Designed miniproteins, single chains. Designs and how they scored, part 100

Each design is a single chain, and the fold is of that chain. pLDDT is the mean over its residues in the fold that is shown.

## One batch from the design tools (miniprotein)

Design m3477
Fold by ESMFold2-Fast:
Structure m3477 (fold): chain A 65 residues (1-65)
Amino acid sequence: MPTPEEMEEVLKLAEEVISEDIATEQQIAELAERVKERLGLSDGKARAIARFAAAELSQRRLQAR
């Protein structure tokens, strides 16, 4: 499981990759590759973390309105 510090790093990457309130599957895939590179995770774990980060970022952006 990623640490809270690792999750904050993933959220920063998500802010760079995801330009809209709701991430596309393509943006999630791009984020998963960056997470895999940054944290050294397997494809499955990186994709799961990327989906969580994308959902979290979307919620934060929607709540800020």
Scores: mean pLDDT 75

Design m3478
Fold by ESMFold2-Fast:
Structure m3478 (fold): chain A 139 residues (1-139)
Amino acid sequence: AYLGLGLVYLSKGEYEKAIEYFEKAIKEDPHNSLAYSYLGEALYKLGKYKEAADYYIEALRINPRNERAWKLLKELVEKDPSLKKYLAQAYTERARLYLKRGKYEEAIEYAQKALELDPSNEEAKKILEESKKKLRESS
C-alpha cells in the first residue's frame, strides 16, 4: 500500500511526499530493498546525492541483486565521480554474496572491481584473499 502511494507521488514529481510514503513502507518491512532504492531515487531528484547513495547501498546490503539500486548508483557516480567509493562498496557487497554462495571466481571479479575504484577498501581486500584461498582449496 505505502510503496504504491510513494510511486504515485514520485511519478508526479512530488518527491517529499514520495519520501514520506517510502519511509512508511520501510517501517512496515525493513527488508524491502526496493523501498530503499525508490527512497534513494526521490532523494536524487531533490539533489541530495550523498543521502541517495547511502540508501542505494542499504538496498544492496539487503539485496545485492537489486538491479534498480545498481543502475541508479551508477548513474549517480557518473554525475558525481566523488561518490565512486559508494560504487566500490556496492561491488564489495556483490563479491560477499558470491563468496557466501561458493562462487569464488565471481567473488574475485567483483572484489577486484571494487579495488579498482577504491584501492583502500579493506573489506574488498579480505574478500579477494579469502576467495582466492577457497578457489585454491577447491582445485
Scores: mean pLDDT 88

Design m3479
Fold by ESMFold2-Fast:
Structure m3479 (fold): chain A 84 residues (1-84)
Amino acid sequence: AAPLSEEQLARFREVAREELATVSPEEFAKLPRVEQLVLEGARAFLAGDYETAAAYFREAASLAPDVPFPLALAVTAEKLAAEA
């Protein structure tokens, strides 16, 4: 999968901030594991911890290989970690 474009990445950061602000611990516990991993990865990503974010997104992609988004997030995080 290709990494996210700068526009897609900006949108992801905006949506991730909103979701992390609104999802309660109780709601988080009820989410599918793939969505939990994406949110944990998003938290690390927003903190600038791209290596940790990539690991979470890779695990999410492995659980849902037919869903392209977690893999694109993993590739994007890996690219940013290498550039840091």
Scores: mean pLDDT 84

Design m3480
Fold by ESMFold2-Fast:
Structure m3480 (fold): chain A 69 residues (1-69)
Amino acid sequence: MDEDELLLNYTIELYARLIGSRFGLSIEETHKLAEELRQKVKEALSNIDKWKELMDELRRLQAEVDALR
């Protein structure tokens, strides 16, 4: 259902592995990179709460407009 979070985590893991491979990072360093990226994404997602609230308001307004039309 909410597969976007799973996709994001998978993508972050892939990115960390790619970067680690290209820059010759150790397995431990690659894991740290993945964790840092996950934390940055979580922080960015906190801003999405504002966007989700706005989306809820927009959906409510659209339903009111559709009921009038």
Scores: mean pLDDT 67

Design m3481
Fold by ESMFold2-Fast:
Structure m3481 (fold): chain A 79 residues (1-79)
Amino acid sequence: MELPEGFEISEDGKKLIIPEYDIEVPFDEELVKKLNERKNSPSLSLRLDPIIEYVKETEGEEAAEELRRHLGRKLTELP
């Protein structure tokens, strides 16, 4: 399976990693498909939205909010 640009899989194949934003989430094929569907989005936030939705569905609202806060900080720090 081809990953979107800037994404990696952990050595054990269990995690999807985005080094640029310091994000690790459990690997899921449907998540990767959704990310590939959004890869041509003009907005970086829209391109990352499937990760937040995945975390909300699997880990709950609080975990999704923590991830949104983390991404907000990282996006503000980017030039």
Scores: mean pLDDT 74

Design m3482
Fold by ESMFold2-Fast:
Structure m3482 (fold): chain A 74 residues (1-74)
Amino acid sequence: SLDEEIRALLAQLGVSPAEIEAWLADPEAGLAALSERLRQAPPEQHPLLSRALALFRRRLGLTGADGRGPGNLT
């Protein structure tokens, strides 16, 4: 599930179980906290933090426009 993937990723980033559950209960607060962490993080942490941010955006129903590709307009 999305929540299970978020838990696994945040555990890899050293986030406590209590904080993970708090952010899953308030995913907007979690998104804000992860955005701040990404802003302060060294480049080697960016892939995991960016993935966590993308998962939280999906959980909130926020999506970047996936309208990529005019494939074959007939």
Scores: mean pLDDT 74

Design m3483
Fold by ESMFold2-Fast:
Structure m3483 (fold): chain A 75 residues (1-75)
Amino acid sequence: SLAEEMREAAERALAAAEEAARQGDYDHAILVLETAISELERALAEETDPETREVLQEQIRRLREKLAEIRAAKA
């Protein structure tokens, strides 16, 4: 399902960003998260199913939270 695919995509983005951050590559971590957020926001803009919208919104929230953490660590 789209919800499952988006959850997997978010998990992959989080793992990739965390690995980049562990290596000190905060710019790459930020790029990975921003790209994933943009993709999910695009999907959300065109989604009409309430349950799928909830999944997309939750995944976007998770990615934004991690992005804020990485940005704080870079500063």
Scores: mean pLDDT 86

Design m3484
Fold by ESMFold2-Fast:
Structure m3484 (fold): chain A 65 residues (1-65)
Amino acid sequence: SLQELSEKIEKTLRGMASNDQQYNALKKAAQNGNKQAVDLIKAALENDGEKVTDEQLVQALKLVE
């Protein structure tokens, strides 16, 4: 589900970020459609065995708080 994907995205972002400021910056960049940020998140999810489409990723990012 998109909710489960949003929880995985949050966990992935927190794993990539060294602090809360970096987490929030990366999250906002991805939510604003920054291609580098989106590609980094997608690559991290795929490296963890998750299969996700760009459309699913964009929709799930809107649920990440």
Scores: mean pLDDT 79

Design m3485
Fold by ESMFold2-Fast:
Structure m3485 (fold): chain A 67 residues (1-67)
Amino acid sequence: GPVPTAEGGRELGERAVEAARAGDGRTAIQYGMASVVGALAAGDDALAQELGRRVKEALEEAGITSG
């Protein structure tokens, strides 16, 4: 499979935020989890935390509970 990259994690995180803003909570959670896992696998723990926070904030802003 593709090697995890920080850039790939960012792209998945952006897709998660867009999905959350569009009201697609399922897609937002799937891309959000993939973004965090990808960042962690790339060794970028700070990016993983930032992506997780942004996706959570976008879900909360859209009225979708992150739980």
Scores: mean pLDDT 77

Design m3486
Fold by ESMFold2-Fast:
Structure m3486 (fold): chain A 71 residues (1-71)
Amino acid sequence: MSALERTALHDLIRLAREKGLSLAELRELQSQSTRAQAEALGLSPRSLNNVTRALGVSARELLERLIEELE
Protein backbone atom coordinates (compact mmCIF):
# COMPACT_ATOMS: atom_id res chain seq x y z
CA MET A 1 0.00 0.00 0.00
CA SER A 2 1.35 3.44 -0.94
CA ALA A 3 1.74 6.30 1.58
CA LEU A 4 -1.19 8.13 -0.09
CA GLU A 5 -3.45 5.04 0.13
CA ARG A 6 -2.43 4.50 3.78
CA THR A 7 -3.24 8.13 4.66
CA ALA A 8 -6.66 8.01 2.97
CA LEU A 9 -7.48 4.71 4.73
CA HIS A 10 -6.38 6.09 8.13
CA ASP A 11 -8.64 9.14 7.63
CA LEU A 12 -11.58 6.82 6.86
CA ILE A 13 -10.79 4.66 9.93
CA ARG A 14 -10.87 7.81 12.07
CA LEU A 15 -14.22 8.91 10.56
CA ALA A 16 -15.77 5.45 11.06
CA ARG A 17 -14.66 5.42 14.72
CA GLU A 18 -15.91 8.98 15.32
CA LYS A 19 -19.33 7.94 13.94
CA GLY A 20 -19.32 4.73 16.02
CA LEU A 21 -19.76 2.45 13.00
CA SER A 22 -19.55 -1.27 13.82
CA LEU A 23 -18.11 -3.94 11.50
CA ALA A 24 -21.66 -5.22 10.91
CA GLU A 25 -22.81 -1.71 9.88
CA LEU A 26 -19.84 -1.37 7.49
CA ARG A 27 -20.67 -4.75 5.89
CA GLU A 28 -24.30 -3.66 5.47
CA LEU A 29 -23.10 -0.42 3.80
CA GLN A 30 -21.34 -2.44 1.06
CA SER A 31 -24.77 -3.30 -0.46
CA GLN A 32 -26.17 0.25 -0.14
CA SER A 33 -26.07 3.24 -2.52
CA THR A 34 -22.99 5.46 -2.87
CA ARG A 35 -24.99 8.29 -1.24
CA ALA A 36 -25.80 6.14 1.82
CA GLN A 37 -22.16 4.95 2.05
CA ALA A 38 -20.87 8.55 1.89
CA GLU A 39 -23.39 9.84 4.48
CA ALA A 40 -22.56 7.02 6.93
CA LEU A 41 -18.83 7.87 6.67
CA GLY A 42 -19.48 11.63 7.06
CA LEU A 43 -18.43 12.36 3.47
CA SER A 44 -20.13 13.90 0.45
CA PRO A 45 -20.72 11.47 -2.46
CA ARG A 46 -18.13 13.48 -4.44
CA SER A 47 -15.51 13.14 -1.66
CA LEU A 48 -16.09 9.37 -1.50
CA ASN A 49 -15.83 9.14 -5.31
CA ASN A 50 -12.56 11.14 -5.23
CA VAL A 51 -11.08 8.72 -2.64
CA THR A 52 -12.18 5.61 -4.60
CA ARG A 53 -10.78 7.07 -7.85
CA ALA A 54 -7.44 7.96 -6.19
CA LEU A 55 -7.13 4.41 -4.81
CA GLY A 56 -8.37 2.74 -8.02
CA VAL A 57 -11.11 0.79 -6.20
CA SER A 58 -14.91 0.76 -6.02
CA ALA A 59 -16.71 2.12 -2.94
CA ARG A 60 -17.59 -1.48 -2.00
CA GLU A 61 -13.90 -2.49 -2.23
CA LEU A 62 -12.89 0.54 -0.15
CA LEU A 63 -15.37 -0.55 2.55
CA GLU A 64 -13.93 -4.11 2.41
CA ARG A 65 -10.45 -2.67 3.02
CA LEU A 66 -11.75 -0.52 5.89
CA ILE A 67 -13.45 -3.55 7.50
CA GLU A 68 -10.19 -5.55 7.21
CA GLU A 69 -8.21 -2.74 8.92
CA LEU A 70 -10.78 -2.48 11.77
CA GLU A 71 -10.74 -6.26 12.42
Scores: mean pLDDT 76

Design m3487
Fold by ESMFold2-Fast:
Structure m3487 (fold): chain A 63 residues (1-63)
Amino acid sequence: VTVTDSNELGIISYNNRVDVYIDGEYKGSIPPGSSGTIPLSKGTHLVELRVGDKVLYSQTIQV
């Protein structure tokens, strides 16, 4: 997970389809071996990455 200077959240997926949640809201899925960007409003956001029922990543970020 990377935050860019364009207020976008960069996400890279290696082996599995990753479901992306921002502030508990589903934003989309990243296919295996792919990357994606998600625009974020300014402020504090909870980022969660899930594969099926497993949480791979959960972190609060400030934009």
Scores: mean pLDDT 70

Design m3488
Fold by ESMFold2-Fast:
Structure m3488 (fold): chain A 67 residues (1-67)
Amino acid sequence: NEEAKENARKGAEGAAASGTAGGARSYGWHAFQGAKDNPEAAKYAKLGAEAPTAEEGAKYLRLGAEA
């Protein structure tokens, strides 16, 4: 799903730019909802949305965008 991949990518970039987990959380949940037909992408999107740090969130969202 292009929209889910785009949201994951934006979440990773937002987390990196702001240094906060908030950006990763927001975009991660949108990516998770969009990736319901791709279990691997959904798994990483959820991990990114729930990550406690911006760096961890960005890492998982990048993996979800590539799944």
Scores: mean pLDDT 71

Design m3489
Fold by ESMFold2-Fast:
Structure m3489 (fold): chain A 92 residues (1-92)
Amino acid sequence: SESIKKALKVYKELKKIRKTKPIAAVESRIDEIIDKEDNPYVLAAVLVFAEEYNISDDVIKRIREKMRKMGLNDKQINELVERMKKIIKEEE
């Protein structure tokens, strides 16, 4: 799936930024993704990243709110997050 492939690319990008740049650069990139991205798998991958690296609760809330505005309910959001957690773990 192109949607999942893009999600993995974004996750790997955020992981590299976190290792090489200050936290402000990570947060800036996440803000761009929240503003511009309509791919629910990408947003789910960013939620996985935020949870894994203890990024601000505000960021987590903003991503979930974006996904709700896209027409996803909390059950669907949680299912996408769990799916992306498994995919990310298999690709690492």
Scores: mean pLDDT 87

Design m3490
Fold by ESMFold2-Fast:
Structure m3490 (fold): chain A 71 residues (1-71)
Amino acid sequence: MVDEALDKLKSKHKLSDEQTEVVRAILSAVRLHQDESVMDFLLRVFKERYPDTPESTLEDLEEILRELVRS
């Protein structure tokens, strides 16, 4: 579920409440559309909004998003 993935990301990567809400919106949109173009667009927006995000956080987020596209 989106909430379980979000809670794990928040705990592992110490996301702020603001970052957590942005990630929630991204996960929900990708699950709704199931489109790699939507996923790529939203990942780019997240990187632009939070440029100091560690690569490991971005890799974990991308993995979760790719699984949502396949579901």
Scores: mean pLDDT 79

Design m3491
Fold by ESMFold2-Fast:
Structure m3491 (fold): chain A 94 residues (1-94)
Amino acid sequence: SLEEKVKELKEKLEKAIKEGNVEAAVKVLEELTKLVRETPIEELTDELLELVEEAAKKALEEGKKRGNKELIKAAIDLQIEIGIKLLEKGVARL
């Protein structure tokens, strides 16, 4: 399921951050960004978007702590895609 895939990617991100593997963390964030972008809003529940937003926030905090521009950029890119989907969901409810 989509929720299981998001949970798996979140776990992979947390492991990469814990191990200091910035390259792996960036790749997971890019995969989450693609998943959010390519998934229709009808399939993106608010709960699922909250899980992805939590992952993005954690990655941004770690990127800032490490001074790693690639990790910061990847986290911001994910936050932007989440924001776009939340806006689309808001408009669709009108």
Scores: mean pLDDT 87

Design m3492
Fold by ESMFold2-Fast:
Structure m3492 (fold): chain A 77 residues (1-77)
Amino acid sequence: DIDRGIADILYAVGLLLEKRGHFEESAEWFTKAAELYEKAGDKDGAREAYLNASRVYREHLGDEEKAEELEQKAKEL
């Protein structure tokens, strides 16, 4: 599954960016990974990626509204 393989790469890059303190980029890459996991039918992968993006927005970017939006997307999967 090409979409899932690409999503795994985007997710790994998101983790790496978060570890290096590039929080805005990290959240963007996690969100892109989640969208590709959804396209691939991987609901568990999509949920995990949305929740990680939500956590970065809340804890590191102070964007509570965006965090809640992404949590809601994860719940709807």
Scores: mean pLDDT 88

Design m3493
Fold by ESMFold2-Fast:
Structure m3493 (fold): chain A 93 residues (1-93)
Amino acid sequence: DEAALEEELRAAAERNRAAVERLDAIAQEAAEAARKLPNSYANRAAVLAEVFARAGMEAPAREAREATAAKTDEERRAVERRIQRALAAWLRA
């Protein structure tokens, strides 16, 4: 369930405030970098992978790199769920 993943992320965030602040900064950096590129899913995924990798978030970075190969909405949703699970695991660590 997508709602269950969102709730898991929220609960993990409440327990790890420093990680949440860091994740917010990473998200802002990725959004700013993505705005400078042609609007494509692959470009946004590539930027997200680089930002995660530089932050030491190896599993989220790997999942974001795989997102660059996603060609269908179903494939994109599947990779987005994997990224969310990897982020939840990172927040729990």
Scores: mean pLDDT 75

Design m3494
Fold by ESMFold2-Fast:
Structure m3494 (fold): chain A 68 residues (1-68)
Amino acid sequence: GPPLTLEQAAILLARKVQDLFDAGKTPEEIRAEAHAFLDELAAKHGWTPEQRARLRALIDRLVAEYAA
């Protein structure tokens, strides 16, 4: 199938962060697992370094919101 859009990736990453938070993971564990998930998706879908950086920043913002 076609590669995931950035919008589809953002939804998947947001769900991953929420699932990890609901599982009682620490902010550090959530960041680590969500970044690993992003790296797997990026390897499969051929995103640019800029696109990867934007999705990484999204993870960091979501984790910061849950930690507040």
Scores: mean pLDDT 84

Design m3495
Fold by ESMFold2-Fast:
Structure m3495 (fold): chain A 71 residues (1-71)
Amino acid sequence: AAMAAQVAAVYAQTAALTARGDGDAILALEQKLIRDGSDPRLLMAMMTAVARTGLPRAVDAALARRREELE
């Protein structure tokens, strides 16, 4: 398989885990990739997926908390 396919698979898996808030599964995936001596591009794909998927969710959560503080 091409490296691009592996990067896309890790990105998709991490994005799904981030969307459901499964931090323990994300940490387990990171530890597995490190333990297996995986290509650093896979770790970068994981970090990018967390940032891109997690940031909108974190913003929505912050806005919800701020609305509760004002009500």
Scores: mean pLDDT 74

Design m3496
Fold by ESMFold2-Fast:
Structure m3496 (fold): chain A 68 residues (1-68)
Amino acid sequence: SVEELELKLAKDLLVQMADLVADIESYAQSRGLSPEERKKLFDERSKKLEEEMKKQIDEFNKQLKKLK
């Protein structure tokens, strides 16, 4: 169903968010970043991820229309 496909997309997006947080924490620790530098890195990468997630949602909606 459409609802099941939407739930799958939601779970995939949640995993992408979790991976972003883990990657930032790992990178910040490995590079010895200050709290200010960590915040800046998080803001920059979060903004890019949000834009990519919006593209994935748009593409998903286009694919659903093709299947109907």
Scores: mean pLDDT 81

Design m3497
Fold by ESMFold2-Fast:
Structure m3497 (fold): chain A 67 residues (1-67)
Amino acid sequence: MYKLTPKEKAALMALIKDPSGVMSRSEIIKVTGVSSSTINNLVEKGFVEKTPKGYKVASLGLLVAAS
């Protein structure tokens, strides 16, 4: 069972709500006010993945955001 911080959940929800499903680091920070370390933690936990186009939510991230 995973427990997200409010900031981690905010970043995941922003990615889920984005029409393209991909956001840059600066765009996530602008929309949610989270720090770059929060985004790095989400990648480390496997909740988001880094692509050449930006960050997108992983399947595991969808599951924990819904919890």
Scores: mean pLDDT 79

Design m3498
Fold by ESMFold2-Fast:
Order: sequence, then structure tokens, then C-alpha cells
Structure m3498 (fold): chain A 65 residues (1-65)
Amino acid sequence: SPVQQVQLQAVSDLMREMADAVDELLALRKAGKATPAAIQAIQDRHRARVAQIRAQTDQRLAAAQ
């Protein structure tokens, strides 16, 4: 269904964001730069992107109704 396709896309988008967050954290740890401020910056960026994905998903689900 169109609703199911939107839901599958949202899961895919969220999985990509999680992978990016992990990659950034691992890179910081490897460089010895995993400070509280750097971790907060990663959290802030990915929280904003998750909010954007949620908003886009809500719009697409509304259009599929």
C-alpha cells in the first residue's frame, strides 16, 4: 500500500541517520576527541534530522490518506 511504502522509506531514512551518528562517534573516539561538547553536537545534529524525517513522514502519510 502507499502507506506501507511511506513507512518503509521512513525506517530506511532513520537507519541511515543512526549509521551516520555511530560513524561520527567512532571517528571522534579514534581521534581522541570524544569530548562532552562534541558528543552534544552529534546529538543535536541527529535530533534535528530525526525531527525532519518525522515531519516529512507525517506529510507523506497525510497525502496518502
Scores: mean pLDDT 86

Design m3499
Fold by ESMFold2-Fast:
Structure m3499 (fold): chain A 71 residues (1-71)
Amino acid sequence: MEELEQEFEKNRAELDKLLDEAVKKGILTPEQVEAIRKTIDEQIKNSTLEEKVEILKRAIDTLKAVLEGEP
């Protein structure tokens, strides 16, 4: 049980770090980051802990793809 909570917190921290990096690199604006955070928060509110972890993981994967050079 505690493991999923730790994974959620770790993924949240990683997402925040990637969003901050995207702003520093000029890939995303602060307004776009705020919109992304709001969207994720809304999805998380109606989700199980397991779903919350998956939502954050997908967001992280998407941001990593954008930061690493886009398709």
Scores: mean pLDDT 79

Design m3500
Fold by ESMFold2-Fast:
Structure m3500 (fold): chain A 71 residues (1-71)
Amino acid sequence: ASSALLRQAEEELRLMDEYMKKAQEYGEKMDKLAKEGGSREEILEEASKTAGYMLLAMGHLVSAKALLRKL
């Protein structure tokens, strides 16, 4: 039981890390567009993707915390 919950929590943290890396990639693209004179629409699109991946990462973090609280 405890080992199964721990493994599930580890998988949730792995997914959190994966989505955080994607958020960083889109955030860097947003910064590059802002520095190179990209359009407001392009900057907002990359910012929206960054925020979306951060929200996904947060969801997996919340799930991991819930699983760990059962240990």
Scores: mean pLDDT 87

Design m3501
Fold by ESMFold2-Fast:
Structure m3501 (fold): chain A 72 residues (1-72)
Amino acid sequence: DEELLERALEAERRGRGKEADALFVKLSEESQARFLEYAARELGRIVKEVVDRKLTKNVTAEDILKEIEAKR
């Protein structure tokens, strides 16, 4: 269900985690995989931005994780 997948992705993008979770469990295995691929790519983009910005500041892995959580 493409429409259901789009609604789940929109809820995730807007920070409505509970709504995204409720929609996710209604998705087919194929759509669940696509949702997780999107989330992984978006997380990777955020991680890259944080690392690139803080690499010259002697940042630790813990600092990177805190920054990622703050951006989500």
Scores: mean pLDDT 69

Design m3502
Fold by ESMFold2-Fast:
Formats: structure tokens, C-alpha cells, sequence
Structure m3502 (fold): chain A 84 residues (1-84)
């Protein structure tokens, strides 16, 4: 179901990324890049201990800079399943 991304901060979510892989991660924060005004989410995978950054289209990047430069702004509504 479509959910507001801000309501998912602190939740563990499951979704399919842009590469077709199933991802489980915590939404740690939703932030705005001050130079571009683009929104992105910071995600934490507790299994791999890795942090990812995500703009529009469920593309995951290891750096904030790549997420902001490579994708449009994160939309208000996202199709993520809440699992915790």
C-alpha cells in the first residue's frame, strides 16, 4: 500500500528495489539536500550493517551524494511494507 514516507521513520520496511531485489531496512530519517532541495531517505540494513540512501524510484546508493545527483526527489508516498 502507498504510505507517507515520513510516517515510516523508525520502522523496519520491506520492498523491492529498482534492480528487482527484495530489501529489508530501517528508515532512519528523511532529509532535504540544502543545495538542490531534493529529499532522500537514509536506510539502515541491520543484517549487513550497511547504510543506504534513496531518492525516487527505489534506487539504493551507498552515498548521499550519489542518491541526490542520480535520482529525482523522494516522493511523499511510497509502496513499502512495514514489518516492525
Amino acid sequence: PLLRIESLVGKRVRFVDADGKEVEAYIESVETDPATGKRYARLYDPVTKKTYYMGAGYHLFETREEAVSSTPSLPDLVDLEVIE
Scores: mean pLDDT 84

Design m3503
Fold by ESMFold2-Fast:
Structure m3503 (fold): chain A 63 residues (1-63)
Amino acid sequence: MTTLTFASAAAVIKALSNISEYSVDDAGTVTYIGILTSGPYFGQKVAIQVSADNPEIATVAAV
């Protein structure tokens, strides 16, 4: 998996041109599904997971 660092959850939202799905698990991990506006997955539909404990660390995977 490619790890992409964001300064905050707000930065993750700003990096997405469109958010199609949103979920939160029991551990507080937030998953966003949308299209990235920057980086190696630019223009592709991706799933981004952000941990509540480390919101600056995001895991990005193509969907």
Scores: mean pLDDT 66

Design m3504
Fold by ESMFold2-Fast:
Parts: sequence; C-alpha cells; structure tokens
Structure m3504 (fold): chain A 92 residues (1-92)
Amino acid sequence: MKTIKVEGELSSEDLQEIALAVLEKEKEIIIDASKVTSISDNSIEGLVEVFKEAKKNGTKVTIKGLSKEMAEKLRKAIKEAGLEDSVTIEEA
C-alpha cells in the first residue's frame, strides 16, 4: 500500500507520481486529495489513463478528501471509462 499526497491544482507532476506508483505494481494506492483545490479536464483525462493502467495491473486506487464537486466530476469520467470496480472515491 502506497499513499500519495496531492495539493493545490492537480498537476502533471502529481500525475507522474501516481503513474510511477502504478508502474511499481502496488496492490493498493491511496491518493490523499484533501488539499486539492482544482482539477482540470486535462488532469481528469490523465488520471483516467493512469487508472486504466492500474486496473490492468490489478491495483486498487482510493482517492480521499475531494470536494463534492470535484468528486462528482471524477466519478463521471471513471464511470465512462468502466473503472468503477477498481477506483473508489471518498469525498470530504
């Protein structure tokens, strides 16, 4: 299990850190997003691609602490990509 803390605007550097954890074939990754203030559409697309790779590797991802608005936006993208069984979103 690996915990990744992200804060402010979700950046390409944050996406790279998450992607690296997926590449390391962790069984479970927790993303602490309690200090995230914004997520762009481009970052949502990047997260979906990383989560597709996580699913291929059998990695479970939990995202914690997103605001309701950001959580709903991400849930829509996760559902569209068929990732609901491998990604859990816990809003603040």
Scores: mean pLDDT 83

Design m3505
Fold by ESMFold2-Fast:
Structure m3505 (fold): chain A 100 residues (1-100)
Amino acid sequence: MKPLEFEFSVDPNTKNEEVRKRLEELAENVDDEEIREGLLRWAESTDKLNVTSPMSFSLRLENGEVVSGSVVVGASELLDEKEAAEKSAELNEEIAKLLA
């Protein structure tokens, strides 16, 4: 399988409009149509979300599975609450490993 990773980060003062722009830019660099479509849906959801906290996400594709670790940008709109919480836990664990 081909691993494909992106990193997206914002500071706590970033406006939803700016978050949307960055997601759209990230989508332009994705060659996988399904992942690109998902990122664009998240971008459309940012106008309905108040993003006040720093966030980061890593989007990975391996063994045909897409793993995303963003719960503050579009996750609650595109994923159910269980998936959003699960992805949040995955992102938090991965950040902890990087800091350890």
Scores: mean pLDDT 48

Design m3506
Fold by ESMFold2-Fast:
Structure m3506 (fold): chain A 75 residues (1-75)
Amino acid sequence: MESEKKREELQKKMGISHFEVLAENPENNELTMRLVDAETGEETEVTVPLSEVLEMMKEAALYVHGEEFVEEGLK
């Protein structure tokens, strides 16, 4: 429950109300996603390498877990 609220807050801060995985292209290691703007409701489709999707998820997880953890790792 709490982690879900933090994800919604992150999406709002990034200007995204929802995102969905539309398709996977394993031959190219690509993922197609649909992003919905939080304010206008406009939909944008992007195709990104799977490696970039994993990095985005990692950054989102670091944001949810807190900057304190990242700062500790750097210090």
Scores: mean pLDDT 60

Design m3507
Fold by ESMFold2-Fast:
Structure m3507 (fold): chain A 85 residues (1-85)
Amino acid sequence: PLIAKLAASGTDEAKSALTVLATKHPDWRVRKAALEALARAFPDDEEVEKLIEKLAKEDPVREVRNKARDILVENGVEDIKRAVR
């Protein structure tokens, strides 16, 4: 319930805590849950989008990378890579 409570609060402190959980936690299931919570609570946050892009490329666990990519597609972020030309 910690991740769900952090997502529900929508505070900067919650965003910071979820970011740490998504990037530093040894359990990939916790990282995936924190990633999903960040995307839901902060849908238009550029810092969160960059974090999700990083996890989509660099997370050692395929399930976390796939979830990050799914979130980017849902948010239309894949179009950004074509707009930066």
Scores: mean pLDDT 76

Design m3508
Fold by ESMFold2-Fast:
Structure m3508 (fold): chain A 59 residues (1-59)
Amino acid sequence: SAEDIERAIAVIDSMPDSVLPAVLAYIEGQLASPDLPAERRPVLEAARDYVRARLAALP
């Protein structure tokens, strides 16, 4: 849901840039899991895209 996406992004925004590669690896691992509930997938995809955007914006 939009609320779950906002919550996930807020958590990521609280994290330092140094942990973002590990966060991205974790999210990608979750997305690759066959046990991931379908409702969780859009939230994790939005979180992944947000982490990727933050990493791409680093100098």
Scores: mean pLDDT 85

Design m3509
Fold by ESMFold2-Fast:
Structure m3509 (fold): chain A 103 residues (1-103)
Amino acid sequence: QKQTNQQLADQLRSDTENGNKKVLEAAEKSKELAVKELNKLASTLRRFASLSPIAQDDLLKGADTAEEAAKKAAESDKYKEIVEQAVAEIKELTERAIQKLLE
């Protein structure tokens, strides 16, 4: 169980760091790409939430944050600021989830 939680934590960190990077890079290119990558990140977070009851609440909150940010970004010319704020919140929620998995 500890080894499985460690592997899940490592994969969660890797996938969310990559997801956050892709979202930020997409925001520099276009609003449409930023929205697409935010929705992909939300799907990634929901997938990990289904795999870990211990981390589920933090990961689902992260997914909701990403989906809400995607909706707001789609309707706003200030989408870069929306993306940056969402990524910061998702990083905090993901780190909390990882710490719970490693306890």
Scores: mean pLDDT 87

Design m3510
Fold by ESMFold2-Fast:
Structure m3510 (fold): chain A 92 residues (1-92)
Amino acid sequence: VPSPEQMAQAGIAGLETAARLAEEYGLKEAAEKAREGIRNAQNLLANGMPGLAAQTAMDGLDEAYRAASKEDPKKGNEILRASLDAAMDALD
């Protein structure tokens, strides 16, 4: 069973994948949203708030996905799928 810290790290891994793919696809707003989510989640982890960090990472993924889908729905779906796969790979 993943710990709250592992859940937060998994969410951050998903966001890192979202940021990389959004940059590769030229989806600047989606990449910026993903990077913002990473910074916010990492700050919460550093302050001993892993549960809130995990929620913040998930919210960041949703914001990045919505920004990507607004510009390109197909690429948005690819970013969401790859990000969720990366998050799941980070969990036991």
Scores: mean pLDDT 88

Design m3511
Fold by ESMFold2-Fast:
Structure m3511 (fold): chain A 113 residues (1-113)
Amino acid sequence: KIEEALKLVDEIIEKLKKLKELVKPLGLEELVDKMIELNKELKKLIEKGTEEDLKEALKILQEINGLLIEIEAHVEENKDKLSEEEYKEIKKLLEEIKKLISELSELLEELLS
């Protein structure tokens, strides 16, 4: 269970690294870097695996989700600065990241049950 959660965090980090390159025209690299650093802290808490660490991990995951929503909003507001292909690639990555965050949230809730 813990190993599955750690794998999900690593997949999120890899997708965020790809997202960072794609959002350069929008000036969102610093927001993506913040999400990467929060995911690294999340990984450390999950590795510890205590009930308190997993509860703190869920709080960090909520903060990460808030930043994801902010990035999604900024992408939609500045869609005209992107090519159709760039926009589609960014939207696909955002949806993949959102799905992984949801799966991780469910898994962390299960570990606390």
Scores: mean pLDDT 88

Design m3512
Fold by ESMFold2-Fast:
Structure m3512 (fold): chain A 98 residues (1-98)
Amino acid sequence: NASLENIVKGIEYLGKQAAELVRQAGLDDLAERIEKATKEMVEAIKKGDVEAFRKALQEFLDALNEAADRVTDPELRQKLVRLGMALSLLGIAAELEL
């Protein structure tokens, strides 16, 4: 399914960008949580597991929210918030295709 393949690429891209930004802020534990949640979301899509996908999406969003709260740079905080919004929209698209 080309739609699911594009959604997977989008999730992987957002996960990489978020983890890099969070790691640059010195929040390595949160970057690792984002990387793990990204992998779990991709595996859930491959298996057609909606509940596993929702759980991994929530973990990713929780890690982004915690990173946004801990960063001191307002521009970085805004970027993390926008990544969370993009991920939420992509998550809705993924559930419609699953």
Scores: mean pLDDT 88

